Designed miniproteins, single chains, continued (5). Designs and how they scored, part 97

Each design is a single chain, and the fold is of that chain. pLDDT is the mean over its residues in the fold that is shown.

## One batch from the design tools (miniprotein)

Design m19363
Fold by ESMFold2-Fast:
Structure m19363 (fold): chain A 60 residues (1-60)
Amino acid sequence: SSSELEGLKAALLSGLKGLSEEKQKELTVRINAATTVEELLELAKEVREAAKEEGKLGDS
């Protein structure tokens, strides 16, 4: 994969650290399995949504 894909994966994985254990496991597997920016962007939406629900990436 390109350095950009690896960077996006790292950013998403970093974003998981504040989430519930179940969400971390689910999203980690899917992020690591992703091979395209398209799939990673879809996963980014799920990470963002979960983080907002838990108040991690806030609407502030």
Scores: mean pLDDT 75

Design m19364
Fold by ESMFold2-Fast:
Structure m19364 (fold): chain A 68 residues (1-68)
Amino acid sequence: SEEFKKEIIERINAEVTDPELKAQAVKSIEILAEYAKKHNSPDVKAYVEQLMEDIYDQVLAREAALKG
């Protein structure tokens, strides 16, 4: 959903300091949100929201690795 997209982007903006990593993550979230909007299916929405959470987790792991 649009609300979930905004929430996940806010979490990325709060946790990720590297500008390139942040930009790449936000771009991926936006692409997934457009895909979900185009298909307008509850199953697609649930799957896309899971993928967004996975991206968030991966981005946080990368941010942590960069910090040492």
Scores: mean pLDDT 82

Design m19365
Fold by ESMFold2-Fast:
Structure m19365 (fold): chain A 78 residues (1-78)
Amino acid sequence: DARKVQSIGIAIILLTSMELADEGVSPEMISKTAKELKKKLDELIERLKKGELTPEQAIKEFEEAAKKARKEAIEKEK
C-alpha cells in the first residue's frame, strides 16, 4: 500500500525535523535534511509500485535512512 508507506514516511520526516530542532540544528539544515528524506521516500515509493520491495521493507529502509540523515545533520552543524 503505497499511500500507507507515504503517510508513515511523512510522519518520520516530521519527527526527524522535530528531533533536529530539539538538538539545536539550524532551520536551513533541517529543511535540507527533510528535502533529502523526501527524495529517498519518493524513490522507495517508486520501487514499491514496481513490486521491487514490500511495504514493510520500504518502511524499514526509510527508518534506517532517517536515522542516518539525523546523525549526519547533527555532525555537520558541529
Scores: mean pLDDT 85

Design m19366
Fold by ESMFold2-Fast:
Structure m19366 (fold): chain A 79 residues (1-79)
Amino acid sequence: MEEKIEKIKEEIEEDKKEFEEILEKYKEGKISENEAVQRITGIVLRLIGLGIEAELLGEKELAEEAFKEAKEIAKKASA
């Protein structure tokens, strides 16, 4: 169980880094708006999936973190 929890934590941090990279590339004109939206949507869905997985493992605090990050990414993408 500990290995699965650590993997979820790693994947949350990786998704956060990928989001920042996508925003930077979009601001620099390296990717289109459509590509940025598709990639960001994928990250939000992955974070929701990680939150569900954490809930199923009984790790409610980790699940709340994943869901919070998904919401924050969605908000930042619309700002």
Scores: mean pLDDT 84

Design m19367
Fold by ESMFold2-Fast:
Structure m19367 (fold): chain A 78 residues (1-78)
Amino acid sequence: DQALAREFARRLRELITEGARQAGDEEFLKYGLEMAEAAETASLQAIGDVAIHLGERAENEEVSERLKKLGEEAKAAA
């Protein structure tokens, strides 16, 4: 479902942007957005996998939890 993939990818990009803003991590922003864009063109499962991966490397606990939760939701919707 392309509409769901776009919706989850938009939410993923929002969390990446907020996490990078809080941490001051420009590299996380750049690479995170590149991965989110690639995943959006691939599948809901890819979006979920990217969200969980970025959540595992995020140093902010709240951002980490939100990214992992988004990833599980995207994978459940796939």
Scores: mean pLDDT 82

Design m19368
Fold by ESMFold2-Fast:
Structure m19368 (fold): chain A 57 residues (1-57)
Amino acid sequence: SKTKLELEKLFLQIARDTTLFIAERYKAKGLEDLAKQEEEVAEELERRIKDLEKEIA
């Protein structure tokens, strides 16, 4: 159902935003490799969000 997909998308958006927050904290500490790893995770989450948006449309 659309409601279930919208809830899943919300959960993925929260996960993405949390991951980006962690990446910024790593950058602030000069931990660039760890920051890049978290940014890659956030990009995968963004791809999944876009796929769900196409399903919801």
Scores: mean pLDDT 88

Design m19369
Fold by ESMFold2-Fast:
Order: structure tokens, then C-alpha cells, then sequence
Structure m19369 (fold): chain A 100 residues (1-100)
């Protein structure tokens, strides 16, 4: 995943998810992400919150542990969660991901 593109997509079209996770600690983000990775069913709202939080944290800190977790969760959620990103956020992510 491109963390910068994902963070920008959330900020522009789903800013409420950024707001919900702005004060979340690294430890809480890791715990929530691992919970989703081990779950048989992933709730779309929870997936959006955790992906927004991980993307934001990585953009601000460049923490490679968070990037690895973000990559793993995005791969699982992209395959298993219908409507993981809204149409606007998904299109924005694809556009931002292609910025040179």
C-alpha cells in the first residue's frame, strides 16, 4: 500500500476517520490492527478507522513497523471487506498513488 496516498484519501473524503484516530497511541493501533488480522469477519467501519490511524501514524513518524502492519491489514481488508473505501476515497487513493 502507499501510506501517503491512503492518508490523503482519508483526509479529503473521509476526514471523520482521521478525527476518530488522531489521539490513538501506537500500541492501541497495533492491538486493533492485530485483532482485525486475526478476525474471521472484519467490520468495515473498524477497518477504515484502523487503516486511517496506521496511515496517519506512518506519514507522521515513518515508523517501518507500522508500515508493515498497514501493508498486511490493507491486503487482507482489500480482499475480504466489501466497500472498504468509499467510491470517492478509493478513486482519490488511486489518483494519489500515481503521483510521481
Amino acid sequence: VNPEALYLAFKKYEPEYIEKVKDMSKEELIERAKRLLNADTIDVDEARQVLAGLAKYYVETKDEEIKKLLDELFRKAWRTVPGLLSDKAALAYLIFNNIP
Scores: mean pLDDT 79

Design m19370
Fold by ESMFold2-Fast:
Structure m19370 (fold): chain A 55 residues (1-55)
Amino acid sequence: MDQLKAEAVALAQEAVQLQRNLSTASLRQRYQELRRQAQELTEQVRKLSDEKLES
C-alpha cells in the first residue's frame, strides 16, 4: 500500500508541474497521460485502503 501511495503522489506531483507548463500540445498530451496514471494509482490505493478498513 505505501509503495502505491507514494507512486500516486509522485505522478500527481508530476501532473501538477506539467499543468503549470501547458503551453504546448506535447506538454498537454504528457499531462493527460500522467493524470490518467495518477488517477489509476489513486483509485487502486483507495480500494486497498477500503478493504483494510472493512477487514
Scores: mean pLDDT 72

Design m19371
Fold by ESMFold2-Fast:
Structure m19371 (fold): chain A 90 residues (1-90)
Amino acid sequence: MAEFRAILEQVAGKLAQVDELLRQAEKEKDPNKKIELLEKAIKLLQETIEWLNEQIARETDPYHREQLRIIKETVEKRLEQLKKEKEELS
């Protein structure tokens, strides 16, 4: 099983990929391509939430489990924000 630090580093890596997709979307002038980039970011956030749920279920330390829940809530809020942004473009 991954150590807590390795889990945090993997989350940071996934969120960095989301940030890159959003940076590309901000520069994109074609609305259809912008929507495609937002959909990729949304999918990656959903996959990150599913992965975090698996890590939370395997975590035996209650403090680490709570920290992962807080991270998950932050990712879920970001996901809802991107879904609204996509709906406004559709």
Scores: mean pLDDT 85

Design m19372
Fold by ESMFold2-Fast:
Structure m19372 (fold): chain A 100 residues (1-100)
Amino acid sequence: SAADEEFRRLVLLALTALHEVINLGKEHNFPEEYIEEVERIAREVAEAARARDRGAVLTALDRAIQLIEEMISKEKDEEVKKTLENIRKLLEAIRARLAA
């Protein structure tokens, strides 16, 4: 259905954004614990999406948004911080569409 395709597209966009955080973290030597937690959240999003569990996807995205906000608060590089803020805003927009 069109709703199922929209759900899959939004999940793919969220996973792409989470992988961008992982790549950014590896390039800029973020604490390993943050990278591992984003990887764990990405797995949870993928698993919830396979199960067609919208609620579980939303819960995982809420955790991702909170973690990125924590990363932003500790980041000293203004360009990296701006990239994280843009990713957070994208995830918030995806979360809002999935919750509707």
Scores: mean pLDDT 90

Design m19373
Fold by ESMFold2-Fast:
Structure m19373 (fold): chain A 98 residues (1-98)
Amino acid sequence: SSFAETIRRIGKKIAEMARPLSEELAEKIEELTEVLVRAASLARTPEQKIKVIGLMFAALATVQSLEMGTMSVEEALEEVEELKEEAEKLLEEMEKEN
């Protein structure tokens, strides 16, 4: 879907922004993006799409906070891991609907 393609494109840009700050953070954002792309492909309602978008932009906010020095690399890694867990839960919820 065009929505899943948009999420993939945004996630790639966020990972590219993270890479010079932390290679490990960039890799975790790529992992989060893969989960969100799968969720985006299943999203049918505006509410589901907003949840996917929200998680992607939370990852962007994390990278921006790290770049500004208001967040440590360790805190950023923890935040992205939590976002991935939320994304996996959202994907599971969407997969239960036929």
Scores: mean pLDDT 89

Design m19374
Fold by ESMFold2-Fast:
Structure m19374 (fold): chain A 80 residues (1-80)
Amino acid sequence: AVDKALELLKSPDPFEREVALAFLLMIVAIAISNKDAETLKKIGEKLEEAAQDPSLPPEVRAQLREIAEYVKKKAEEIEK
């Protein structure tokens, strides 16, 4: 699911990118709601990797880094 959302973020269509971002945030929200630290860590790693992709717009890469940082922090908090 995450990999498909990240692939769609490479779309030249800004509407498809918005849909992909919304889908990604929904996956994050569900994992947080389920207190699934393992899934949040995995998502954080995937987002951090994707943020290094130069084919993504700079604003998208910045958003991915911010989300990755947030989900990693949430995973640590759940594991405490």
Scores: mean pLDDT 80

Design m19375
Fold by ESMFold2-Fast:
Structure m19375 (fold): chain A 68 residues (1-68)
Amino acid sequence: SLSLKEVVDILKEFKKKKGTNKVSPEELRKFLEENYNLHEEEIDIIVEVLEEYNGDLDKLIKSLESLL
C-alpha cells in the first residue's frame, strides 16, 4: 500500500506531466496502472476522489495534503 505522502507525490508528478489541473478519471487510472504496481482497490479510491472533485487535481492534492 502507498503512504498518503507517496500518493500526493504521484499526483503532483501526474499534474506536471499533463501540464493541467483538469484530468479525466480514466487518464489518472491509466497513469496509475501503467506506472505503479498498485492494488485495483487503491486505484479505485484515488480515482473516485478525483471524480468527486470533477477532475480537479489541485482540489484532490489539497484535500490529501490536509490529512498529512
Scores: mean pLDDT 79

Design m19376
Fold by ESMFold2-Fast:
Structure m19376 (fold): chain A 61 residues (1-61)
Amino acid sequence: MVRVRVEVEALSPTLARVTVTVETDERTTVFERDVEVSADPAMQRAVGEAFARDALGRVLA
């Protein structure tokens, strides 16, 4: 089974660190990216979701 955790840490009003942890029965893989985010919460969420989907796709490929 695959478990995904996403953590977002605000480094500044326009910069956030996104950490995606993908746990499988065989291993745990961690991806980190610093992303520039807007003041709009919807854009911040969209950026985090896109990164999480990309990280999961890399593990499942």
Scores: mean pLDDT 72

Design m19377
Fold by ESMFold2-Fast:
Structure m19377 (fold): chain A 77 residues (1-77)
Amino acid sequence: SLEEEALLHVAENSEDELTVVEAARTLLLTSKNDETKLKAAEILLKKAKNDLIKESAREYIKKNFPNNPKAQKILQE
C-alpha cells in the first residue's frame, strides 16, 4: 500500500530516531506483509533506544519467523 511504502521510507531514511521507531512500530502492527513486518522488527531491534522495545522486537522475530533464514541472520547480528 502507499501508506506502507511511505512508512518504510520514513523508517529507513529519517534522521529522527523517534520518528524512525514510531514508523517501524506502525508497520509492525498494521502491515499484512511478512517481509515488511520483518524489516520493521529489524529496524526496531537495531535503532530503538529503549531496551524493552528492542527485546519485544527480538521476541517478535523469534515467534513469527522461527524458520526464516533472513530472520535468523538478523538475530545473529
Scores: mean pLDDT 81

Design m19378
Fold by ESMFold2-Fast:
Structure m19378 (fold): chain A 100 residues (1-100)
Amino acid sequence: MKLKITINIKYSGADEEAKKALEEGAEEVKKHAESLGFELEINIEETDEAIEGASVAGGSLPAPAADELTITIHLTGVDVESAKALTEALKKWLDALKAA
């Protein structure tokens, strides 16, 4: 069964290495989800930075499609280890979802 999953990761206080770890982790989670037969979209967005000129300028008001499985994760003070832990947790969650 093909299930569409959207994961939105919003982070603040991450250094360059932590940001890279989140982006690499998102690619690994997406690859893992596809191997299980899921359609996965992951959006990673830095929050509390430069509001002017950001994609969010006036665009946050309409909600995305309500009936799709959407998870929003808000992270503060992210380090590389926390990013890797999140990646492993998401992969385990997808395994559990496939087993259900």
Scores: mean pLDDT 68

Design m19379
Fold by ESMFold2-Fast:
Formats: sequence, C-alpha cells, structure tokens
Structure m19379 (fold): chain A 90 residues (1-90)
Amino acid sequence: DEVRQLLVEALRELARGIAALLKAGELDVARRVMRELGNASNALLAGDYEKAIEHLERGAEIILKESKSPEALREAERVKELVRQAREKL
C-alpha cells in the first residue's frame, strides 16, 4: 500500500523533527509534536489514513510556526511533502 508507506516515512521524519527539537532545547514544542506523532501512529495502526494525515500535518505545522531549529524545520517540510503525496493517492 503506497499510501501506508508514505505515511510511515512521514512518521519517521516527524520523529526526526522531534529529535532536532530536543537537541535545540525546544522542549514545550517537542512535547506538543510528540502528542501529534502518537495520535498519527495510532490512526495509521487503525487504518485511518485521513486521521493519520491530519495529525502529521498538525505536528509539522507546530514545528514550522514555532521552531527556530533549521534541522527541525527541514524535517517538518519533508513531512508536509510526504503527506501531500499520500493525500493525492487517496
């Protein structure tokens, strides 16, 4: 399932974004993004691709709006691109 593979890659990139936030000391941002990662993972395990996309987009948007880490911002842009591709295949 190509959509599932894209969403798994988006989860990995969001997790890398969280690691970058933690490295940058952006702990409150990281905590909120971790909640969205957990919600997206649960939705994906349930086969709810629309819900997984919603939570992945929300996690990426939190990083893009609030992070000062270039590494975290780069990972968030990758999440958005993977989610865009997944949505086009639904």
Scores: mean pLDDT 92

Design m19380
Fold by ESMFold2-Fast:
Structure m19380 (fold): chain A 64 residues (1-64)
Amino acid sequence: MMPTAEQEAEARALTFREAAALLQENTDGDPADVARAGEIARLAARREGVAPGAPVAGATPAAL
């Protein structure tokens, strides 16, 4: 693999947890960032074998 750009994208997929957290925290931010994080999260979820709607970070909607 000569192109490092592809390696960076794969490294991002590894940090699916961070992408999901950043997406939720930065939902009211740049649309480009949200779109990127969402796409990376979906890719990581598929590889992990989990549903895209499943809570992976433990973000329970219940108010504690």
Scores: mean pLDDT 54

Design m19381
Fold by ESMFold2-Fast:
Structure m19381 (fold): chain A 73 residues (1-73)
Amino acid sequence: KAKELIEKGKKAFEEGKLDEALEHYKRAAQIYAAQGDWEGVAESLRNIGRVYEAKGDLESAAIAYERAEELLK
């Protein structure tokens, strides 16, 4: 399920539906976190960072990337 949300987010991102992509990636991160899958959370956060970059929100992008790095230690 969480992997399917990543795929939906990627499709939305490719279609320029940036807010929809963010929603899918945030839902994926929640599911991965509930499962203790920190690699999955980190992947979701990296994708969230890419969406914020595409929106021109470089501060939010940097925060998302930093959180992803912290999870992987």
Scores: mean pLDDT 86

Design m19382
Fold by ESMFold2-Fast:
Structure m19382 (fold): chain A 61 residues (1-61)
Amino acid sequence: MELPELSSEKTARAVGAILRELSRDPNPSAERLFRALVEAGLSEEEARVIVENLTGEPVEV
């Protein structure tokens, strides 16, 4: 599966946000991951695609 093309800076922020959520809860919901990615500076569209690729679940936010 191919992730969306992100700049190295956006990729670093996305990975950091995901790792921070995993440190709080090993099974974070798609909604929590989506919020974390948006708070890290990704667009809602970028965050949705990343969360759906990670969780296999559609994001209903």
Scores: mean pLDDT 72

Design m19383
Fold by ESMFold2-Fast:
Structure m19383 (fold): chain A 94 residues (1-94)
Amino acid sequence: DKLKKKIQEHIKILEERLEIAKKAAEVSTDPEIKERAEKYAKDLEWSIEQLKDILKNPSLEKLEALLEKAKKNQDYGTAASLEDLIKLLKEEQA
């Protein structure tokens, strides 16, 4: 219950970020900024899809894979949220 609620909260935050990223990609006149915003939007869409799958079928391996991707993309805000979710999942499986 706690884990599912936290995952749902995180999905909502990523959905909000996705809207901002898509808007940035549409309104930016700088090709480099536009390309980076489009890449970020795709990464957010993938992360949201993975979290929705984890919400249905909790998986430590999938959360850790998401964390690695967030760290690689230097998205430390998302990484911190994923570390919290990993901790909660470990506590529920204990």
Scores: mean pLDDT 80

Design m19384
Fold by ESMFold2-Fast:
Formats: C-alpha cells, sequence, structure tokens
Structure m19384 (fold): chain A 65 residues (1-65)
C-alpha cells in the first residue's frame, strides 16, 4: 500500500513545476519527518517557498486522484 502511494506521488511530480518537484523530491529523499526548514536549507530557499510548493503539489495530487 505505501509503495502504491509513492508511485501515485511520482506521477503527480511529473506534472508539477520544477520548483515544486524539487521540493517534493527533497522531502521524499529526507523522509516524512523532514521539516520545511530542513528542506529549505537543502534547496537554498525560504521555508515559505517550501510550504507553498508542498501546498501546490497536494492540490495537484488531489486533482489527479
Amino acid sequence: MLERAERVTAEALARASPRTRAVVETRLALGAEASQAEIARRLGVSPGTVARALAEFEALGLAAA
């Protein structure tokens, strides 16, 4: 079940903007317990940029489902 959710996430990533894709891919690489600040540090962006990208990705995932 978890692996299926990861595949659906990967399909949504293919439709996301490069910025949103980078944020989500970084979160997946760091794990579910990664904070927005940790993702922001890794990508050199603000935590607000990470929050926006994650919200946009969630909207894309809901629209694709």
Scores: mean pLDDT 70

Design m19385
Fold by ESMFold2-Fast:
Structure m19385 (fold): chain A 80 residues (1-80)
Amino acid sequence: EEEKRRELIRKAFELVEKADKYVEDAQKNPSKREELLKKAIEYYAEAARLFAIASTGNEVFGDKVAEEVKKKLEEEYKKL
């Protein structure tokens, strides 16, 4: 069971790294900025979901956390 939690955490960190890469690419390519940021948001949201599941064991709570992170990041990036 602890091994499954460690795997979820590892996957979450991999998703954060991929999301960070998309944010960097968005800064370098203004014409694809919205497309790349949208992909980054999806990866950050999935990472948050996996961290929440790893911490609580609750998939429904993980889904709610992912939805909240997605909405918050979408609103934050619209202001840029």
Scores: mean pLDDT 84

Design m19386
Fold by ESMFold2-Fast:
Formats: C-alpha cells, structure tokens, sequence
Structure m19386 (fold): chain A 56 residues (1-56)
C-alpha cells in the first residue's frame, strides 16, 4: 500500500543515517490518489516511528 511504501522509504533513510528528509506531500498525494493531508499524516507517523524529522 502507499502508506507502507512511504514508511519503508523513511525507514531506509533513517537506516542510512539521515536525521531529516524533505518530501513533497502534495506530489505524493497526486501519485497515490490520496489527499495531501493523508500523506502528511503518514509521513509524520513514519518519521516519528524511525526518529526522522520530516519537512514538507
């Protein structure tokens, strides 16, 4: 699913030693056919789970 794909990507960045990432939640919303707000919630949850700061 889109949420799982996003969570896996953030986990990979955290494993690579990144402390923060910048993502285009609007573009991801268009790609997956979901609202930007839904993508922003997924990014915040996954970032918090992996100790990664997410900037939009």
Amino acid sequence: SAGEEIAAALAAFAAAGFRSVRVDARALGKKYGVSQATVSRWLRRAGAAHGLRVEE
Scores: mean pLDDT 81

Design m19387
Fold by ESMFold2-Fast:
Structure m19387 (fold): chain A 78 residues (1-78)
Amino acid sequence: MVEELREKARELAKEAEKTYEKGKAEGKEEEGMKKAFELMAEAVELLIEAERLEGREEVAEEMRKKLEEAKKEGEEWL
């Protein structure tokens, strides 16, 4: 399970990059960034779950706090 979660997270991160690049190319940079941020947030959530499954709850909680901070910063960016 853990390796599957990490693989899905990597795929989502790549999808986020492609989404952002497409947005820039189409003159929709703000929309592309919002979508890319959502995909990256989902990727990080999968990594947090992977850390929990490995018994690293402290690391998982630190990552969760960082993600919440990034979400707030993302709203500030927009």
Scores: mean pLDDT 79

Design m19388
Fold by ESMFold2-Fast:
Structure m19388 (fold): chain A 72 residues (1-72)
Amino acid sequence: EEEERQKRREELINELFDIGVEALKLAVDAVMEAKEQGVPLEEILKKASEMTQAEFDRLNAREAEIRAELAK
């Protein structure tokens, strides 16, 4: 059972890493999309913040779930 626990922990750690990569990609994609639309820098930053917030909230919620699982 300890081996199963270690395997599950490794799976959760890998998922946390993947979430981090996804969050970074979402932030970059939002900024790039706004820039391609010819939006001024100040509006790009504002829109990127708004566009990524919901996805970051989703990813943060999943991170919290994984951290709770790892804390068991």
Scores: mean pLDDT 68

Design m19389
Fold by ESMFold2-Fast:
Structure m19389 (fold): chain A 59 residues (1-59)
Amino acid sequence: MEIVLEGPLTLEDVRRIAKAVRENKDKPVTIKLINAEVDPAAQQALDFLEKQGVKIEKV
């Protein structure tokens, strides 16, 4: 599953993604960040998702 995000990104955006990841934990999930400006809180949440096995790509 591939999720594309465009900046700016807030913690709320990452929470929505985290929900989708939890519902699809049996599938590889890739998040693409396009010129994303990420809040520090959102970055911490993204780091949490990466530890869960989510791939994060910056474009």
Scores: mean pLDDT 76

Design m19390
Fold by ESMFold2-Fast:
Structure m19390 (fold): chain A 112 residues (1-112)
Amino acid sequence: SVEDLQAEVQKIEDDALARFRALRAQAPSMSPAQLRDALIDLLNWVSDQIISVFEKYNFNLGKELVEKQTAEAIAQMDALAAAGDVDGMLQTLENTLQRQLMLLQFEIDELK
């Protein structure tokens, strides 16, 4: 149902934000390499959830945008990790998650 789809989207958003907040809190106790790996794992998980929704509804443009954003964010986080820029890595993931979750909500609203 439409209600089930909206609940699924809300759960993706809630889980993504909760996991990001947990990683941000743990960041001071992690090396840049450990934080990079954890942030990339979270980004890949969120992106995969969103792509699965887009594939189910044949939203090819949305899928391509998420794939491109994910690849660009991973490359940026790799560069920031090499520089030891913890704040830069956290900002990159936060911005990317916000963009992808906004895109997900926009596309789902168009399906209603």
Scores: mean pLDDT 87

Design m19391
Fold by ESMFold2-Fast:
Structure m19391 (fold): chain A 70 residues (1-70)
Amino acid sequence: SEHVLQALEAIAKALAESTDPEAKALLKEASVHAMQGNLAEAIELAEKANAIEPTPHLEEAIRHLRKALE
């Protein structure tokens, strides 16, 4: 899915900007789940990361994951 690819690109940007170790771990796990097609789990992990360290790229990633799930 193009939306999954766009989400992975946005997660990579959020990860590069992240300074919080817990947020980084959640983003890495979210990317693995997204690659495996576990979109609901990827969204939960991305939302947890966003709650710790909100970024525009992470908001973009969550939006793309939700579109892929539709």
Scores: mean pLDDT 88

Design m19392
Fold by ESMFold2-Fast:
Structure m19392 (fold): chain A 92 residues (1-92)
Amino acid sequence: MSEEEYLRKAIESLKKALELIEKGEDPEKVAEEAVQAAAYARRAGVEEAAKYALKAAEYALQGDSEENIKKAKESLKKALEVVKKKLEELEK
């Protein structure tokens, strides 16, 4: 896969993780998508996004508290912003 393809895959996994958390799905599924996004972000050279995605997985796995859910969502959104910015830079 190209760097651009890895960034697009990271975006897909991050969006899926956000969808799962918004639907109140199993925290393990949220963590799996966040970890997958981190792997794609790393292959694209975006370590900052990978760190945010892994942090989201950690918050999701810590339990169903409103605070942990909020922190997981915030970390996923930050990872998504970093990946989107990098993709935009490659398309210009």
Scores: mean pLDDT 82

Design m19393
Fold by ESMFold2-Fast:
Structure m19393 (fold): chain A 80 residues (1-80)
Amino acid sequence: MTPEQQARAGALLREIAALPGIEVRVEGNTITVTSLGNVESALEAGGLLTELSRIPGVEVRVEGTTFTVTLDVPAEDLLA
């Protein structure tokens, strides 16, 4: 992805991490987003993850209230 796309992806991920009752875990090029039972925050995270999935080089998978985000760059490059 381009530097502009990396900046946008990083901003969306920071917004998701700021939601109440959302847990974000980072490992290499993979980010796991888990809802801790807050349905409104889970819906907001889902909307932000949909926006994130529109960025080239981002893949999002969903299983219940857990979302797995796979990047074509290390996640540390987006969050630095």
Scores: mean pLDDT 76

Design m19394
Fold by ESMFold2-Fast:
Structure m19394 (fold): chain A 62 residues (1-62)
Amino acid sequence: GSNPCAVIQLLLSLRPAHAEDLTRVTNLDQGQANRVIQLMQDYEQDPAALEAALRKLLNCPA
């Protein structure tokens, strides 16, 4: 299985705009992908808050 915490670094690097882009390059389901895109929009000006929110969503340690 993929390491969900490795996905966070990929998301912070690529900053995808659409949930379909996430489902193509990650093992996230559609609901998780939609939530990630929403968080990226909500925290576009605060990458530290975005990383914390993504870690909480994907159940990764800080």
Scores: mean pLDDT 72

Design m19395
Fold by ESMFold2-Fast:
Structure m19395 (fold): chain A 100 residues (1-100)
Amino acid sequence: SLEEEMEKAIRELEELFKEELEKLFKEKADKDNRLSVSDVLEMVEKVKKKMEEKGYEGLAELFYSIFTKLIKEREKDGKISVDDVLEALREAVKLLREAF
């Protein structure tokens, strides 16, 4: 069903996001386990492009819009904790499920 296909797409997005976040964290995290918002936004744009390549353009665009807003609301001094990034992911996914 369409609902099952959307749920699969959301799960794939979450898995891809977490994989890219782990790579970014290992490469760019500071001593306080914080990431620059710029690096997080570049990572999310990469996730968006990969989801678009899989045929999930509408989902990818909506996720990007929601997530970037949530990240900007949580940032302090241009930085964000990994825990705040994961909270923003959870909230964005919840909003995506409510949109479909």
Scores: mean pLDDT 85

Design m19396
Fold by ESMFold2-Fast:
Structure m19396 (fold): chain A 85 residues (1-85)
Amino acid sequence: SEKAALQAQLREVVAELRALAQQYIEKLRAQGTPEAQALARGLEAQMQALVAWLDKTAPTLSAEELAAVLAGLQAVNAELREYLA
Protein backbone atom coordinates (compact mmCIF):
# COMPACT_ATOMS: atom_id res chain seq x y z
CA SER A 1 0.00 0.00 0.00
CA GLU A 2 1.02 3.66 -0.41
CA LYS A 3 1.15 4.19 3.36
CA ALA A 4 3.27 1.05 3.86
CA ALA A 5 5.78 2.25 1.22
CA LEU A 6 5.96 5.71 2.83
CA GLN A 7 6.39 4.18 6.30
CA ALA A 8 9.26 2.01 4.99
CA GLN A 9 10.93 5.08 3.43
CA LEU A 10 10.39 7.04 6.66
CA ARG A 11 12.11 4.28 8.70
CA GLU A 12 15.11 4.37 6.32
CA VAL A 13 15.33 8.19 6.53
CA VAL A 14 15.08 8.06 10.36
CA ALA A 15 17.84 5.39 10.44
CA GLU A 16 20.09 7.71 8.36
CA LEU A 17 19.22 10.68 10.60
CA ARG A 18 20.15 8.65 13.70
CA ALA A 19 23.51 7.66 12.14
CA LEU A 20 24.28 11.29 11.16
CA ALA A 21 23.15 12.53 14.59
CA GLN A 22 25.50 9.98 16.24
CA GLN A 23 28.44 11.38 14.19
CA TYR A 24 27.48 14.92 15.29
CA ILE A 25 27.15 13.78 18.94
CA GLU A 26 30.68 12.29 18.76
CA LYS A 27 32.05 15.60 17.39
CA LEU A 28 30.28 17.54 20.17
CA ARG A 29 31.64 15.22 22.89
CA ALA A 30 35.16 15.59 21.41
CA GLN A 31 34.90 19.39 21.90
CA GLY A 32 34.82 18.79 25.67
CA THR A 33 32.85 21.95 26.57
CA PRO A 34 29.85 21.84 28.96
CA GLU A 35 27.73 23.43 26.19
CA ALA A 36 28.70 20.73 23.65
CA GLN A 37 28.03 17.96 26.21
CA ALA A 38 24.56 19.43 26.94
CA LEU A 39 23.75 19.64 23.20
CA ALA A 40 24.92 16.01 22.73
CA ARG A 41 22.59 14.82 25.54
CA GLY A 42 19.71 16.83 24.01
CA LEU A 43 20.26 15.26 20.58
CA GLU A 44 20.35 11.73 22.11
CA ALA A 45 16.99 12.44 23.84
CA GLN A 46 15.51 13.86 20.60
CA MET A 47 16.54 10.74 18.63
CA GLN A 48 14.88 8.50 21.26
CA ALA A 49 11.71 10.65 21.05
CA LEU A 50 11.76 10.46 17.22
CA VAL A 51 11.92 6.62 17.30
CA ALA A 52 9.00 6.51 19.78
CA TRP A 53 7.04 8.94 17.54
CA LEU A 54 7.78 6.76 14.47
CA ASP A 55 6.39 3.65 16.22
CA LYS A 56 3.32 5.25 17.90
CA THR A 57 2.30 8.33 15.87
CA ALA A 58 3.50 7.75 12.27
CA PRO A 59 1.08 4.78 11.71
CA THR A 60 -1.87 7.11 12.53
CA LEU A 61 -0.94 9.68 9.85
CA SER A 62 -2.40 9.97 6.32
CA ALA A 63 -0.25 9.25 3.24
CA GLU A 64 -0.13 13.03 2.57
CA GLU A 65 1.07 13.75 6.14
CA LEU A 66 3.66 10.93 5.94
CA ALA A 67 4.98 12.31 2.60
CA ALA A 68 5.34 15.80 4.15
CA VAL A 69 7.26 14.44 7.18
CA LEU A 70 9.45 12.32 4.88
CA ALA A 71 10.35 15.39 2.76
CA GLY A 72 11.17 17.40 5.90
CA LEU A 73 13.46 14.72 7.36
CA GLN A 74 15.18 14.21 3.97
CA ALA A 75 15.96 17.97 3.98
CA VAL A 76 17.37 17.73 7.54
CA ASN A 77 19.54 14.74 6.51
CA ALA A 78 20.86 16.67 3.47
CA GLU A 79 21.85 19.65 5.69
CA LEU A 80 23.47 17.39 8.29
CA ARG A 81 25.43 15.47 5.60
CA GLU A 82 26.75 18.80 4.26
CA TYR A 83 27.68 19.99 7.78
CA LEU A 84 29.53 16.71 8.57
CA ALA A 85 31.38 16.58 5.18
Scores: mean pLDDT 88

Design m19397
Fold by ESMFold2-Fast:
Structure m19397 (fold): chain A 75 residues (1-75)
Amino acid sequence: SRKEELIKRILAVLEELRALAARFEGPEREGALASVDRLIAWIEENGHTLSVEQLEEILAKLEAERAQLEALLAA
């Protein structure tokens, strides 16, 4: 279904964000990894309760955050 596809894409972006978070050092790494892991668990548990529109909004926000974090790590 469209919801299942969106949830899969959200989880894929969160996994990419987790890999980027792991490139930080010290307390920032621990905090970022904990936040991403919490979001992954929440989406796995609750993603199917959200509307398609809500999932699309979450995906767009996470893709934007990934792009910003990639740019910061490349600079």
Scores: mean pLDDT 85

Design m19398
Fold by ESMFold2-Fast:
Structure m19398 (fold): chain A 80 residues (1-80)
Amino acid sequence: SADAEQAKKIASETRKLADEWKKKHKDDPLKVSFANHVKGLADQIYKQADKAAAAGDSAMAQKVLDKAQELLKQLKELLE
């Protein structure tokens, strides 16, 4: 599914951005904790996208893509 592959790509990008932000704020325990939380959410989205693709579930793939896009948007707003 194109939606599942796009969701996996966005989740991977979100995880990388969260890791970069974590490294930038390594001395701030609250920011490190939040970055780890976002990385965990990105990993869950990636796993859900992979399952949707394996099942051929286009409706689930679309929902997972929406979640991926929302998480990335929220992270980018935080990174301002």
Scores: mean pLDDT 87

